# Ledger of designs, part 27: designed miniproteins, single chains, continued (2)

Each design is a single chain, and the fold is of that chain. pLDDT is the mean over its residues in the fold that is shown.

## One batch from the design tools (miniprotein)

Design m4969
Fold by ESMFold2-Fast:
Structure m4969 (fold): chain A 81 residues (1-81)
Amino acid sequence: AAAARARALALAEEAQKVADEGAEAYKKGDYEKAAELYREAAELLREAARVAAPADPELAEALREAARRVEEAARKVEEAG
């Protein structure tokens, strides 16, 4: 339980770093790179949710919602570029 939760939080932290890189790419006008980074962050959040689910279903749901929002951001960036 504790190990699974720790791994999920580590994946979520990695996802945040990747999403931050995506935001920087977007500010530089690199919309293709921004969309790629946001999709990568969404995948990391989905993996984090899967890892968290058996130990912490509430955390898993929050991570799934975060993944959905980041995926939506990627789609909007692709539409803007």
Scores: mean pLDDT 85

Design m4970
Fold by ESMFold2-Fast:
Structure m4970 (fold): chain A 63 residues (1-63)
Amino acid sequence: AAEEHRRRASRLVVEAGLAYQKGDYETAAKLFREAAEHAERAGMPQEFVDSLREAAEKLEKKA
């Protein structure tokens, strides 16, 4: 369970970065939010989870 959430969080971060590079800020924000949820469920550091949520919120302001 935790390992699968960690792998999904990592994959979603990569996909969010690719969306950001394409200028798709709405998709990037959504992917960062989903990455944060999976990172939290995986028990990853709160600072990391918070950084993903902050990235999503910043991108939502650009969308």
Scores: mean pLDDT 84

Design m4971
Fold by ESMFold2-Fast:
Structure m4971 (fold): chain A 78 residues (1-78)
Amino acid sequence: SLLDRLKNGLDVLSQTTDPVVIRVGKHELIHALETSNLSKEELEELLEHAKELLKKTTNPLAQEALEEIIKKVEELLK
């Protein structure tokens, strides 16, 4: 499912230290969020998953990318 693919993308983003992978992954995930018809329930599940990953993420660039994605999901939930 799209939700599973987005959750997997967040997992990869949280575990990588490669700046190119972080930049590309952030861009692709934000684009997918903007162009997909995710339900409120799916967006809430993604938000919780991203927040849990942020707590475990130590790389500063990956933290910033996750924070931008979290902000995007929160905007879509308004």
Scores: mean pLDDT 87

Design m4972
Fold by ESMFold2-Fast:
Structure m4972 (fold): chain A 71 residues (1-71)
Amino acid sequence: KPSEEAQKLLDEAVKAALAGDFRSAIRLVIQAYLVEGKPKEAGEVGSTLQRMANEGASGEELAEFIREVAE
């Protein structure tokens, strides 16, 4: 289970993604994984989100992916 701090960052990332602020969403997800001591996963998830955004994914699609990795 993510820590309370990481869960807060992931919730903020979902809100940013839904608002169309993909830069903040990606940054917050990376920070959440770093707080959990998972720098390799932070890089992988961050790269996946950036690729999704570059390929034209919607804020809802980014938010759904963030919710999936938070479980």
Scores: mean pLDDT 83

Design m4973
Fold by ESMFold2-Fast:
Structure m4973 (fold): chain A 78 residues (1-78)
Amino acid sequence: DHREEGVRLASRGELEQAVKYFEEALAKDPDNAKAWNNLGYVLAQMGRTEDAIEYYRKALELDPDNKEAQSNLAHVES
């Protein structure tokens, strides 16, 4: 599973590799709200807060009931 590999990379602190992985996944499936949320999370961990906010918002445009993206967005905007 492509998404699981990206999460595994982020868990090991391989954040730049996780970014590339999720960007490639989203190039193939831009409607994957979970991948947008996961990319936002990785970018937030890298200190790229503005990019993280944009991608959490993208996840919520695709899936407004995504509780993880809602929580992540609220955290970075506070």
Scores: mean pLDDT 80

Design m4974
Fold by ESMFold2-Fast:
Structure m4974 (fold): chain A 82 residues (1-82)
Amino acid sequence: MEHTEKGKKLFEEGKLEEAVEEYEKALEEDPENEEARKNLALTYLALGEFEKAREYIEKIKDPKLKLEAEVELGLALIKEGL
């Protein structure tokens, strides 16, 4: 199973820290893997790591994936009162 797919499965299982590790491995193998970058950012949002999430979102090149991640960040910040 590719690291991105394994990360998704771990995220679905609530194993967020393990999902981070798999998405990071996916980006180590392919730094241009924007799906892994988006999913890593969303996993950091789920962990409450907003600054790390922002860092990964800023590096997304695909406008649609970046917008989807920015919307999730905005919703998370509103929930935290930020």
Scores: mean pLDDT 83

Design m4976
Fold by ESMFold2-Fast:
Structure m4976 (fold): chain A 65 residues (1-65)
Amino acid sequence: MEEKLKKALENAYKLGEEAGKSGKQLTLEDVKKAAKEAGLSDEEIEENLEKLDRAALKGYLKGAA
């Protein structure tokens, strides 16, 4: 679980960074898809949604800078 969550957070950050660089809006569905690809279940995504969203936002701010 911890390892998968770590990967999901890294994926969310990178997804945000790419969106920030391109000026594209990042959706919650994009973040959920990245988390599922990291191996998180739907329940794990719901429990960690705020952390995933925050990681994506941090990435977005970095990409936009």
Scores: mean pLDDT 80

Design m4977
Fold by ESMFold2-Fast:
Structure m4977 (fold): chain A 93 residues (1-93)
Amino acid sequence: SLLERALELLEELREKLEELGASEEELEKIRELLEKAREALEEGREEEALRYLEEALELAEELMKKLGPSLESEILLGLLKLTLGVARMILSK
């Protein structure tokens, strides 16, 4: 599913943010949102999962602005924005 793919991509982006020098506290906030998204997906709560993934992406984007992005992190961010945007459109219909 699109939401499962977005979860995987956000986990990959979190790893890139760690490489860029994000603090353990900042990474933990993203991890908690991803765990909530995973739980919601396993329970079939797709709209709730999407909200957690969107919140995680917002935090990740702010961290990238602070740390200075890599090309890989910019590509992941762009792909995530597209994936979550499409998921929002599907779930809102």
Scores: mean pLDDT 86

Design m4978
Fold by ESMFold2-Fast:
Structure m4978 (fold): chain A 82 residues (1-82)
Amino acid sequence: NAATKIAAAYLAIISAEVALEFGDLPTARRDLRVALELAKEAYKSGDKEGALKVFQRVLSTARRAGDEELAAEAEKLIEELK
């Protein structure tokens, strides 16, 4: 079920990117948090590579959303997976 979690994480990232285009920072940050948690679940299920790619995209999008706390969490997870 890791593949389903990764797919759901990407949908959450797309939702966050759309929210950013509309200036809806609270929605963008919420959806990025959902993506991060889904990727953590996928990692625990054995999809390390899929989770890493999601963490990298959450990091870049969180920085654009001004969510430094979420960006730091994603960066830490990326370092743990290297």
Scores: mean pLDDT 86

Design m4979
Fold by ESMFold2-Fast:
Structure m4979 (fold): chain A 59 residues (1-59)
Amino acid sequence: AEEIERRLKEIEEEIERLKEELEEAKKKGDEEKALELEIELGVLELEKAVLKLVLKKLK
């Protein structure tokens, strides 16, 4: 349980960082970097959703 909660915190922190980088890439017009960041965000948000479901089922 603690390991899942720690991973969720790490993912949430990484998502916030990537969102900031995505906004910066969009402001600079770096379309390729923005696309890469959007893909990475999608993967992390999916992992977060799966871990949240697992944590709820364990309770």
Scores: mean pLDDT 82

Design m4980
Fold by ESMFold2-Fast:
Structure m4980 (fold): chain A 67 residues (1-67)
Amino acid sequence: MAEELLKKGEEAYKNGDFETAVRYYEEAIKIDPNNAKAWALLAAAYFKLGDTEKAEEYIVKAQKNLG
């Protein structure tokens, strides 16, 4: 379930493993691409990795899925 992947990603994020967090969030998005929370978390993880361009792109995707 996408929600469990988000939880695993958040655990990785809390441990400072942002690359692993990105992987779990991307898997969650593959299951539920309309999950605004998953896009927002993916953006946050990319900001931590220093990839500001991807982070901004994924924030836009999160906003589109909020309505």
Scores: mean pLDDT 82

Design m4981
Fold by ESMFold2-Fast:
Structure m4981 (fold): chain A 72 residues (1-72)
Amino acid sequence: STEKTVKKYVEMLKSADENVRESAAIALGALGKAAVEPAREALKKALKDESESVRNAARSALAHLDKAAGLA
């Protein structure tokens, strides 16, 4: 289900591996409207991530979610 998929990627954002966190941020952005509010909150936290690649992926994902929701 979409809810299970979102939960999986939100958990992956907590990974010790920056490549896993980057992939999770990209995947959450790609889900668009299906990502829902919990994904947006997790992505906002990822904007403060220690890895520049993760921060960049989170910014891109949030912009994509805003377009999908008609907010951008």
Scores: mean pLDDT 77

Design m4982
Fold by ESMFold2-Fast:
Structure m4982 (fold): chain A 77 residues (1-77)
Amino acid sequence: SELLKKAREAGLTEEELRERLEAERARYEALGIERALVDAMLEAYENRDMEAMREYAEKLLEQAGLPPAEEFAPMSA
């Protein structure tokens, strides 16, 4: 799992990672973004599927007209 592997290498615990995911969920919900898209993105993030997470994150940000979120944004050129 790439996300959990990177979190371990950065010294983050699973608890800290979960807290960050919950904070981001609340943020997107407050912006009026579809809950189903937020849930799908977080599920992909928990399943450590970086590609699926990226696709859902891009859809969420496109729907909201927002710039990519740092925590969910993949590496860009």
Scores: mean pLDDT 60

Design m4983
Fold by ESMFold2-Fast:
Structure m4983 (fold): chain A 66 residues (1-66)
Amino acid sequence: MTFRITNVGKVTRQIGLILRLIGDPRFEVELVGEDTMLVTSHGSEEEAEAFLAEVLADPDFRAERL
């Protein structure tokens, strides 16, 4: 499952998310702009849905399921 994530908050929020995802082999991260990431989940559907819900709960991020 692939998500487009856009940071509308401070750069420190984006850096924290990138560091978390790069350290996790279940996720693949591609930077497509200054504030935009493509994140692919190789884990379970439940894990991917939980991740999307977590990102959507943060007001500094926008997420779109591709």
Scores: mean pLDDT 80

Design m4984
Fold by ESMFold2-Fast:
Parts: sequence; structure tokens; C-alpha cells
Structure m4984 (fold): chain A 70 residues (1-70)
Amino acid sequence: DPQRLIDQIEAQLGVVVPDSSRQAIINSRSVVDFGRAFGQMMDDLGLDDAQRAQAGRIFGQMFADISQSF
């Protein structure tokens, strides 16, 4: 669920994701579009290396959970 991913990032990193970045992620129609929107969000937020690593971990856990559901 893209909304849950964004909520977890906001909660764990203490950041506010702009509506434009949130909508780009939620409206993603493919894994490629989702990854592109997620990368753009990290760039727009100006995350440091530790925050980028944490965001990548949250994203990776979401992908692992989806893979285990098939």
C-alpha cells in the first residue's frame, strides 16, 4: 500500500512528504513509475545519507512482504 509506505517514512524520518510527491507515488501504475516517484521524493525532501538508507530499508521491506504474499 503506497499510502502506508509514505506514512511510515513520515513517522520514522520525522518529515512531511509534499502532496505532489505523495500523489506521484499513489498514482504510480508500474514498479518502474513507483521507483521513479520514490527516488524523486527523496531528492525533493533533501534527505541525508542516513535518512535515504532508512527510506530504502522501508521500501525494501515493503517489496519483500509483497514477494512473500505470492
Scores: mean pLDDT 74

Design m4985
Fold by ESMFold2-Fast:
Structure m4985 (fold): chain A 55 residues (1-55)
Amino acid sequence: SMEERIAIVREAARELGLDLPEETIRALAESLAGFARNDEELYALAKAFLARFGR
């Protein structure tokens, strides 16, 4: 579900010490969901994206 994907992206942000708005987390989850085949891949993509382009 979308809520499960949002939770995965939120956890990736938390592990990187990023405090992002909920709207940003949702937008990222929606954008990356199309590239991820499963939850593990979504987590890896979110973490890589946030490490490179996050604050």
Scores: mean pLDDT 80

Design m4986
Fold by ESMFold2-Fast:
Structure m4986 (fold): chain A 96 residues (1-96)
Amino acid sequence: MEIDEVSIIATADGVVRIFIKGKITKEDALEIAEDLSKEFGLEVLRVVADEKTAIITLRGKPELAEKIAKYLSEKYGLEVVGVLRTPDYVRILLKK
């Protein structure tokens, strides 16, 4: 697995979407989803991957977006390059 970019979008309705770009299989995406589920106690709603992009959808509060970003940053050697906060969502961008 090779991860170049991660975008985390957490919305006020209690959904966290993680968009991963790089060289990633569906098996890799499922392992990331399982790790996040176990680490943060989150329900995995959907996992989609096409070898270059993965989307992991979890049930979670917007406040978890920063904790998830820190976990992925530390585990995969990514840096937080952008954070956008609005009343409706939090978006965090991570890059290698």
Scores: mean pLDDT 85

Design m4987
Fold by ESMFold2-Fast:
Structure m4987 (fold): chain A 86 residues (1-86)
Amino acid sequence: MAEERVRLAEEALRLAREAAEEAGQPDPDVERVRELVRRAAEAARRAGDEELARLAEELLKDPSPEKLRELVRAAEAAARAAREAL
C-alpha cells in the first residue's frame, strides 16, 4: 500500500512537471498541458491526496502560471511525504 501510494505520488509529480515544461515553451500545446494536468489529478486522487487533486482541478477550470507552479510544488511535497512514510 505505501509503495503504491509512492508510485502514484511520483506519477502525479512527473505529470505536473511535464505540464509545466510544456506550458513554459514559446508555443505551448495547450491541449497537452490540459491532458497532463487531468492525468496528474487522477493520479493524486488514486494516491488519496485530495488537496493535490483539488489544485489540479482548479487549474483545469481557471488556468494560470501561478496555479501551475503551485501544483508542481504541492506534487513535490506530496512525493517527498509519501517516500518518507515508507
Scores: mean pLDDT 82

Design m4988
Fold by ESMFold2-Fast:
Structure m4988 (fold): chain A 55 residues (1-55)
Amino acid sequence: MPSKEELIEEIERLAREMGASEEEIEKLVQILNTLSKDQQLQFLRWLKEEKERLE
């Protein structure tokens, strides 16, 4: 199971791949740091599903 830091890095990587700017990624990371590990995992799952749905 990944750490909170690993989850944030994974989400950041995925957001960048989806075309997010560095400014958007910085804001996202700030928000993610306020979330619990469970919330980060839920967000990562949602983001992966959103990417698949949009493609």
Scores: mean pLDDT 79

Design m4989
Fold by ESMFold2-Fast:
Structure m4989 (fold): chain A 86 residues (1-86)
Amino acid sequence: SLEEKKKELLERAKKLKKRWEELKKKAYELNAPYILLFRLLAAESTIYIAEKLVKKGTEKNIELAEYNLEVAEELLRALEEELEKL
């Protein structure tokens, strides 16, 4: 159902926000270069947009929210890999 999908996507967003917070802490502890801090901001914005789209609750907005969460997951994965190289 649409309501179950909304719940799933909000839970995914919550987990991504937790992961983002952990990576933000790591980035600051490692004195990461500005470009990685910018990518961190991009990931936060993408998660925010996804949550906003889920709350609007149209079928098209739910599809777009899911896509944005997938983009955020990839951004955080790439950021984590770059931080491991510092």
Scores: mean pLDDT 87

Design m4990
Fold by ESMFold2-Fast:
Structure m4990 (fold): chain A 63 residues (1-63)
Amino acid sequence: SDEEIAEVARRLSEEFGLSEAQAAGVVRLILELGVEVARQFARLNGIPEEVVERAAELLEELR
């Protein structure tokens, strides 16, 4: 949901120093296309792959 995306994005922004827009983008990619695609996107855009792993963990915690 949009609320879950916003919550995870805020947490990632605080933990990794990303903009909320970048963090939300990673979260949306995981939900729409899966973790593997999100990791590739992160790598190509200079975002640490650890951010993708943390986003996936936070999404599972909110279930």
Scores: mean pLDDT 81

Design m4991
Fold by ESMFold2-Fast:
Structure m4991 (fold): chain A 76 residues (1-76)
Amino acid sequence: SAAVDEVARAASTGTEEGVRRLIEALSDPDPEVRVYAALLLGLLGDPRAVPALREALSDPDPRTRTAADTALRQIE
């Protein structure tokens, strides 16, 4: 999907702009997009993602919650 492609492109930049786009993707209506965004934020290790990842721990999709928990453990 276009949203999944956008998340992949944001991650590939590794920039401040890329991190912001990944944080926004944590609020995407597609749970697949939210899972990928959480995992990629964890891999980037940017502490600016911490507040958004903590919100994602309350996500209705259990895969998104697990991805957010994993990402927080990688950053913190």
Scores: mean pLDDT 79

Design m4992
Fold by ESMFold2-Fast:
Structure m4992 (fold): chain A 70 residues (1-70)
Amino acid sequence: MYSDKQIKKAQKIIDEYEKKNNLKFSDKEREELIELILKTFTSFGMGMPLEVREEQREREIKKAFEDFLK
């Protein structure tokens, strides 16, 4: 289960992407993107440096958006 804070953060990321690229995702696309972004929050195990985790998270989020915009 994901926390309400994590879900809101994922929604904010999508909203910011929509504003920057002047586009709008469908409700279904938003739900799928939220799930993909939420999975990136849990993809990194303990033991990785924080900087490496943040860089990988940013790459995974960017990849998720790019895969949806193909």
Scores: mean pLDDT 68

Design m4993
Fold by ESMFold2-Fast:
Structure m4993 (fold): chain A 96 residues (1-96)
Amino acid sequence: SAEALERAAEELEEAAELARRAAEADEEERERLLREAAEKVKEAGDELAKVIGESKAAALTAALQLLLVEASIDPSLAEEVAEVLEELARELREKA
């Protein structure tokens, strides 16, 4: 469904913005922003499941959430995680 791909892309774009803000934030704000980004990734996964199936969506969601956890430990990764989320969102919009 084009609608599901567009919704997933929108959630990933919001997650990417939160991750970019986390790169410049202090520790407490970074943890909050990355937690919000993880929630957005979960919502994107729920929409993706409608198109690629539950198993593939769950695997992708878990991988992206793990990257956000790694960024909370190593802040230098936050920008890289934002780029990964932005690229995936772009690909989903192109397929919609």
Scores: mean pLDDT 87

Design m4995
Fold by ESMFold2-Fast:
Structure m4995 (fold): chain A 80 residues (1-80)
Amino acid sequence: LEEARKLLEEGKEYFKKGDYEKALELYKKALEIFQSLGDRKGEAEAQDNLGKVYEAMGKKDEANRYFTEAYVLYSELGVK
């Protein structure tokens, strides 16, 4: 969890700097860790951030795919 959260924060820094390729790499690594752990909230956060990067790159179809996956994950999450 800590490693995946750190990857999300580093990805946000690269996104702010305009290094979209590095941001995508870090967010995808975070996504893989969250998926391995079954952290549905972490998966949704990573998917949402991936969508934002693709949107900034003008790749609307890729952005919409990731935003949709994040929305589905949030809609399936139960409160415990």
Scores: mean pLDDT 80

Design m4996
Fold by ESMFold2-Fast:
Structure m4996 (fold): chain A 56 residues (1-56)
Amino acid sequence: GPSPLELLLRAIGRVLRAIGDLLDAELAGDAEAIARAEAELERARAELERVVESLE
């Protein structure tokens, strides 16, 4: 399977992408896009937390 480092880097990458999407949505003033981006950021954060916990 993937290494712990690979899983961590993928999870970090997902969080960074979600932050970028949220910033783009905020700049556009699109309330629907903002809500979707916030939900994706929460999912990405939860996945990162799960990956970090799996390394303990």
Scores: mean pLDDT 86

Design m4997
Fold by ESMFold2-Fast:
Structure m4997 (fold): chain A 87 residues (1-87)
Amino acid sequence: MERREKLIEEIAELTGMDPEALRRFFEKHGLTDEQLEEIVKLLKEGPEKALEYARETGNFVVEILAGLKLFNEAAQEALDRIEEERK
């Protein structure tokens, strides 16, 4: 459980998701700690690479998480741009 909890928190930081929501999601889909470790590695390499991996393997969980990370990064970039334009 301790290792799984740490992996869930790391994915939460990468995707901007609530850790409790992710815990329920992973439990619902029966993901193992080893699968979570692989997801963390893929997300750290970059959301585009993770999406490519998901398309090749059919892993929809990686696809969802990679999409969320890409959205979170795009949202941050958009907010930074809006703030700079308002100065």
Scores: mean pLDDT 74

Design m4998
Fold by ESMFold2-Fast:
Structure m4998 (fold): chain A 77 residues (1-77)
Amino acid sequence: MEEKKREEELMKEMGEEVGKAGKAAQSIVEGKDPEKSKKELEESRDKLIELGKQSSPELGAKAFQAAKEVEEGLKLL
């Protein structure tokens, strides 16, 4: 039961980081403080990698995929 609560917490944190990355990407597109927004994307990528390392293999794969998508977005900027 406790492991399921931890996985739910990790999923919530992953969702928050993905949401943060989306807002940062939108700010870059709008020309609002691109240096700050780029840093927020980098921080979200790093957090998703950390969450993936702490998660089950299945949840970790999703976290690493999200981090990879953020990294690919950063390379296009």
Scores: mean pLDDT 78

Design m4999
Fold by ESMFold2-Fast:
Structure m4999 (fold): chain A 58 residues (1-58)
Amino acid sequence: SKEDIEKAKQILLEEGFDEEEVERYLKIITEMKPNASVDELVAFAKRMIESDKKLREK
């Protein structure tokens, strides 16, 4: 739901993740898993952000 997406966004922003990056990944995750819980949204967003960081190490 929109409320769950907003809660997941707030949690990620409080942990210091970039707002544009968080919004981009949450949009992708919600398109793939429209019924994802807040915890699932946060977990998948973190995983995608960490994967992107590993790619930037090259």
Scores: mean pLDDT 78

Design m5000
Fold by ESMFold2-Fast:
Structure m5000 (fold): chain A 69 residues (1-69)
Amino acid sequence: MPALSPLEKRILAVLAENGPLTAREVAELVGVSQATASRILRRLAAEGGIRVERVGDTTLYSVVPLPKS
């Protein structure tokens, strides 16, 4: 993966701390517009850095937790 920007790292931290979130919730927690959060989340998902799950009409984003062996 390319190097993460400070904003991308903050989005990943917010997802790790708060569990699965919508783009709007990420935007509110990070302090950016929903359009900016959605753009970054889609890029991270396309690069394989985060999970995208569709639950009904809602799209949820989450980090991949490390498996405890």
Scores: mean pLDDT 75

Design m5001
Fold by ESMFold2-Fast:
Order: C-alpha cells, then sequence, then structure tokens
Structure m5001 (fold): chain A 82 residues (1-82)
C-alpha cells in the first residue's frame, strides 16, 4: 500500500534540486536556498517515514549523498548572499 507515495517524494526532491541549481546560476540565491531547504526537509521526512515503517532499503548511501549535496547547495547559496 502507498506505492505511489514512495516514488512521488523522490521525483519532487530531484525537481527541487534542479530548480535550486537553476536559481543559483541566475543569481537568485535566496530562492535557491529556500528550494534546497525544501528538498532537504522532504528527503528527511521521506527517510524517517521509511525507517518508522521498517521498509527494507538495499542501501541508504544514495540518500545520504543527496542530503550532503543539498546541505552543500544551501551553504553555497547562503555564501552567495554575502
Amino acid sequence: SGATALTGPLEEIEELIRKAREARRNGKYEEARRLAQEALDLLDQYLQTLKENRVAIPSLQPFEDLRRELEELIEESERGLE
């Protein structure tokens, strides 16, 4: 049950990351930071839901890599704001 809910968050996270990077390239650092923060929050909620429901995951490494990438994107965007 909830198979559609398992794919939706990941697709949304990828789209938010893409938009955040585009915003950063255009000098919209505040928007880039906000979008990256939304993606990070959504990723953390998704991982917490999987852990609480004891869903078997082959590896958490791709999600840990995404979290680190988002944290770096947020920090870089904040530095771009002065």
Scores: mean pLDDT 76

Design m5002
Fold by ESMFold2-Fast:
Structure m5002 (fold): chain A 59 residues (1-59)
Amino acid sequence: SSAAAQQAAADAILASITDPVAKANAELAAAIALANGKSAAAVASTVAKAVANGDVLAA
């Protein structure tokens, strides 16, 4: 998949987060995963798991 498709997948998950603090935390988690050389699928999976577990929405 292209970088645009990778970004779109991350953006779709982030769009589900309406709280700005939770969204910023999810963006940071995605950026850290990407900086560690993770694939876009792994980045998207990390963000999705954090949202599903309430880690970024627990405020």
Scores: mean pLDDT 62

Design m5003
Fold by ESMFold2-Fast:
Structure m5003 (fold): chain A 80 residues (1-80)
Amino acid sequence: HMSGMEGAIAGVQVLAIVSTIEVVLENKNIPKEEQERIIEDAARTLKELFEKYPDHPLIKKAIEYLKKNYPEVYRKIEEV
Protein backbone atom coordinates (compact mmCIF):
# COMPACT_ATOMS: atom_id res chain seq x y z
CA HIS A 1 0.00 0.00 0.00
CA MET A 2 2.44 2.69 1.25
CA SER A 3 6.08 2.97 0.28
CA GLY A 4 8.59 2.48 3.11
CA MET A 5 9.55 6.14 2.90
CA GLU A 6 5.95 7.38 3.23
CA GLY A 7 5.43 5.08 6.22
CA ALA A 8 8.64 6.29 7.87
CA ILE A 9 7.65 9.95 7.37
CA ALA A 10 4.17 9.34 8.85
CA GLY A 11 5.74 7.59 11.84
CA VAL A 12 8.18 10.44 12.47
CA GLN A 13 5.36 12.99 12.13
CA VAL A 14 3.13 11.24 14.68
CA LEU A 15 6.00 10.88 17.19
CA ALA A 16 6.91 14.58 16.78
CA ILE A 17 3.27 15.60 17.34
CA VAL A 18 2.97 13.44 20.50
CA SER A 19 6.22 14.96 21.83
CA THR A 20 4.87 18.46 21.13
CA ILE A 21 1.65 17.67 23.03
CA GLU A 22 3.64 16.44 26.05
CA VAL A 23 5.98 19.46 26.08
CA VAL A 24 3.11 21.94 25.69
CA LEU A 25 0.92 20.39 28.40
CA GLU A 26 3.82 20.13 30.90
CA ASN A 27 5.13 23.68 30.28
CA LYS A 28 3.26 26.00 32.64
CA ASN A 29 5.01 29.05 31.10
CA ILE A 30 2.98 28.72 27.87
CA PRO A 31 -0.29 30.72 28.12
CA LYS A 32 -3.37 28.48 28.41
CA GLU A 33 -4.91 29.98 25.24
CA GLU A 34 -1.74 29.16 23.28
CA GLN A 35 -1.58 25.63 24.78
CA GLU A 36 -5.19 25.02 23.72
CA ARG A 37 -4.51 26.25 20.17
CA ILE A 38 -1.42 24.04 19.78
CA ILE A 39 -3.24 21.00 21.19
CA GLU A 40 -6.21 21.55 18.85
CA ASP A 41 -3.89 21.78 15.82
CA ALA A 42 -1.99 18.66 16.97
CA ALA A 43 -5.25 16.73 17.51
CA ARG A 44 -6.47 17.64 14.01
CA THR A 45 -3.18 16.53 12.41
CA LEU A 46 -3.21 13.25 14.38
CA LYS A 47 -6.82 12.61 13.33
CA GLU A 48 -5.85 13.11 9.67
CA LEU A 49 -2.83 10.78 10.02
CA PHE A 50 -4.91 8.10 11.77
CA GLU A 51 -7.63 8.27 9.10
CA LYS A 52 -5.07 8.18 6.25
CA TYR A 53 -2.93 5.40 7.81
CA PRO A 54 -5.28 3.46 10.17
CA ASP A 55 -3.07 0.34 10.19
CA HIS A 56 0.24 2.15 10.79
CA PRO A 57 1.74 0.61 13.99
CA LEU A 58 3.36 3.83 15.28
CA ILE A 59 0.19 5.85 14.71
CA LYS A 60 -1.89 3.19 16.52
CA LYS A 61 0.55 3.18 19.46
CA ALA A 62 0.54 6.98 19.61
CA ILE A 63 -3.28 7.13 19.73
CA GLU A 64 -3.36 4.43 22.44
CA TYR A 65 -0.65 6.29 24.39
CA LEU A 66 -2.63 9.54 24.28
CA LYS A 67 -5.88 7.77 25.25
CA LYS A 68 -4.14 6.37 28.36
CA ASN A 69 -1.94 9.32 29.40
CA TYR A 70 -3.72 12.39 27.95
CA PRO A 71 -7.43 11.49 27.72
CA GLU A 72 -8.44 15.14 27.17
CA VAL A 73 -6.28 15.29 24.03
CA TYR A 74 -7.72 11.96 22.88
CA ARG A 75 -11.23 13.40 23.23
CA LYS A 76 -10.21 16.34 20.99
CA ILE A 77 -8.95 13.87 18.36
CA GLU A 78 -12.36 12.12 18.39
CA GLU A 79 -14.24 15.46 18.19
CA VAL A 80 -12.30 16.86 15.19
Scores: mean pLDDT 77

Design m5004
Fold by ESMFold2-Fast:
Structure m5004 (fold): chain A 84 residues (1-84)
Amino acid sequence: KLSKEEIEAEAELALLKIEISVAKLILSRPDVTKEELEEIIKRLERVIERAKRIAEEHPSLREEAEEVIKEAEKLKKEAEEKLK
């Protein structure tokens, strides 16, 4: 039923959710380094940009993409606070 492009977008969204889970795991470590925090911030920025594109191009995935954006923005803020 879904187009090939929408199936590919769903797969990308699933990968972005995995990236968020990895970021959460790294941020939960008490020994997280400044370099790891800076890398996570950059990765989360890319996750946000990709999820925004999916939400714009694929209205059927907008709700899931917006949840990914919200989680990524929350984690980015947490990483930035730890970087201080």
Scores: mean pLDDT 84

Design m5005
Fold by ESMFold2-Fast:
Structure m5005 (fold): chain A 65 residues (1-65)
Amino acid sequence: NLEAAKRLAELAAELDKQGDTETSKMLGKKAAELARKTGVEDAAKAAEQGNYEEASRLLEEAIEE
């Protein structure tokens, strides 16, 4: 679901800021999988690139629509 993908992207962004790169990448992969499954490929790509904040924003936009 889009909401779950957004929560994972937000958590990945927060952990990345704390220096927990490994956990952040794992959560980013989960967010990308959910985003791609729901058709939000731009958000999936952003999460795969480690741009979790952008992925979160794209997912929020998709939820609003």
Scores: mean pLDDT 81

Design m5006
Fold by ESMFold2-Fast:
Structure m5006 (fold): chain A 66 residues (1-66)
Amino acid sequence: SELEAEIEISMLLMKASVAKLAKDYEAAAEAYRELARLYRERGEEELAAEYEELAEEYAKKAEEAK
């Protein structure tokens, strides 16, 4: 249902926010990748592309973090 999708999206946004605050860039990248997948499944290609870019950005931060 639409409500179930909204709950899942909200939970993933929460996970991304918590991960960013914790400097857990790998977890943030995973959350953004899942958001991109969900928006793509919903036909929201523009939002999916934005979250895919965020996922790649945070994956690079995770790789480069020291």
Scores: mean pLDDT 85

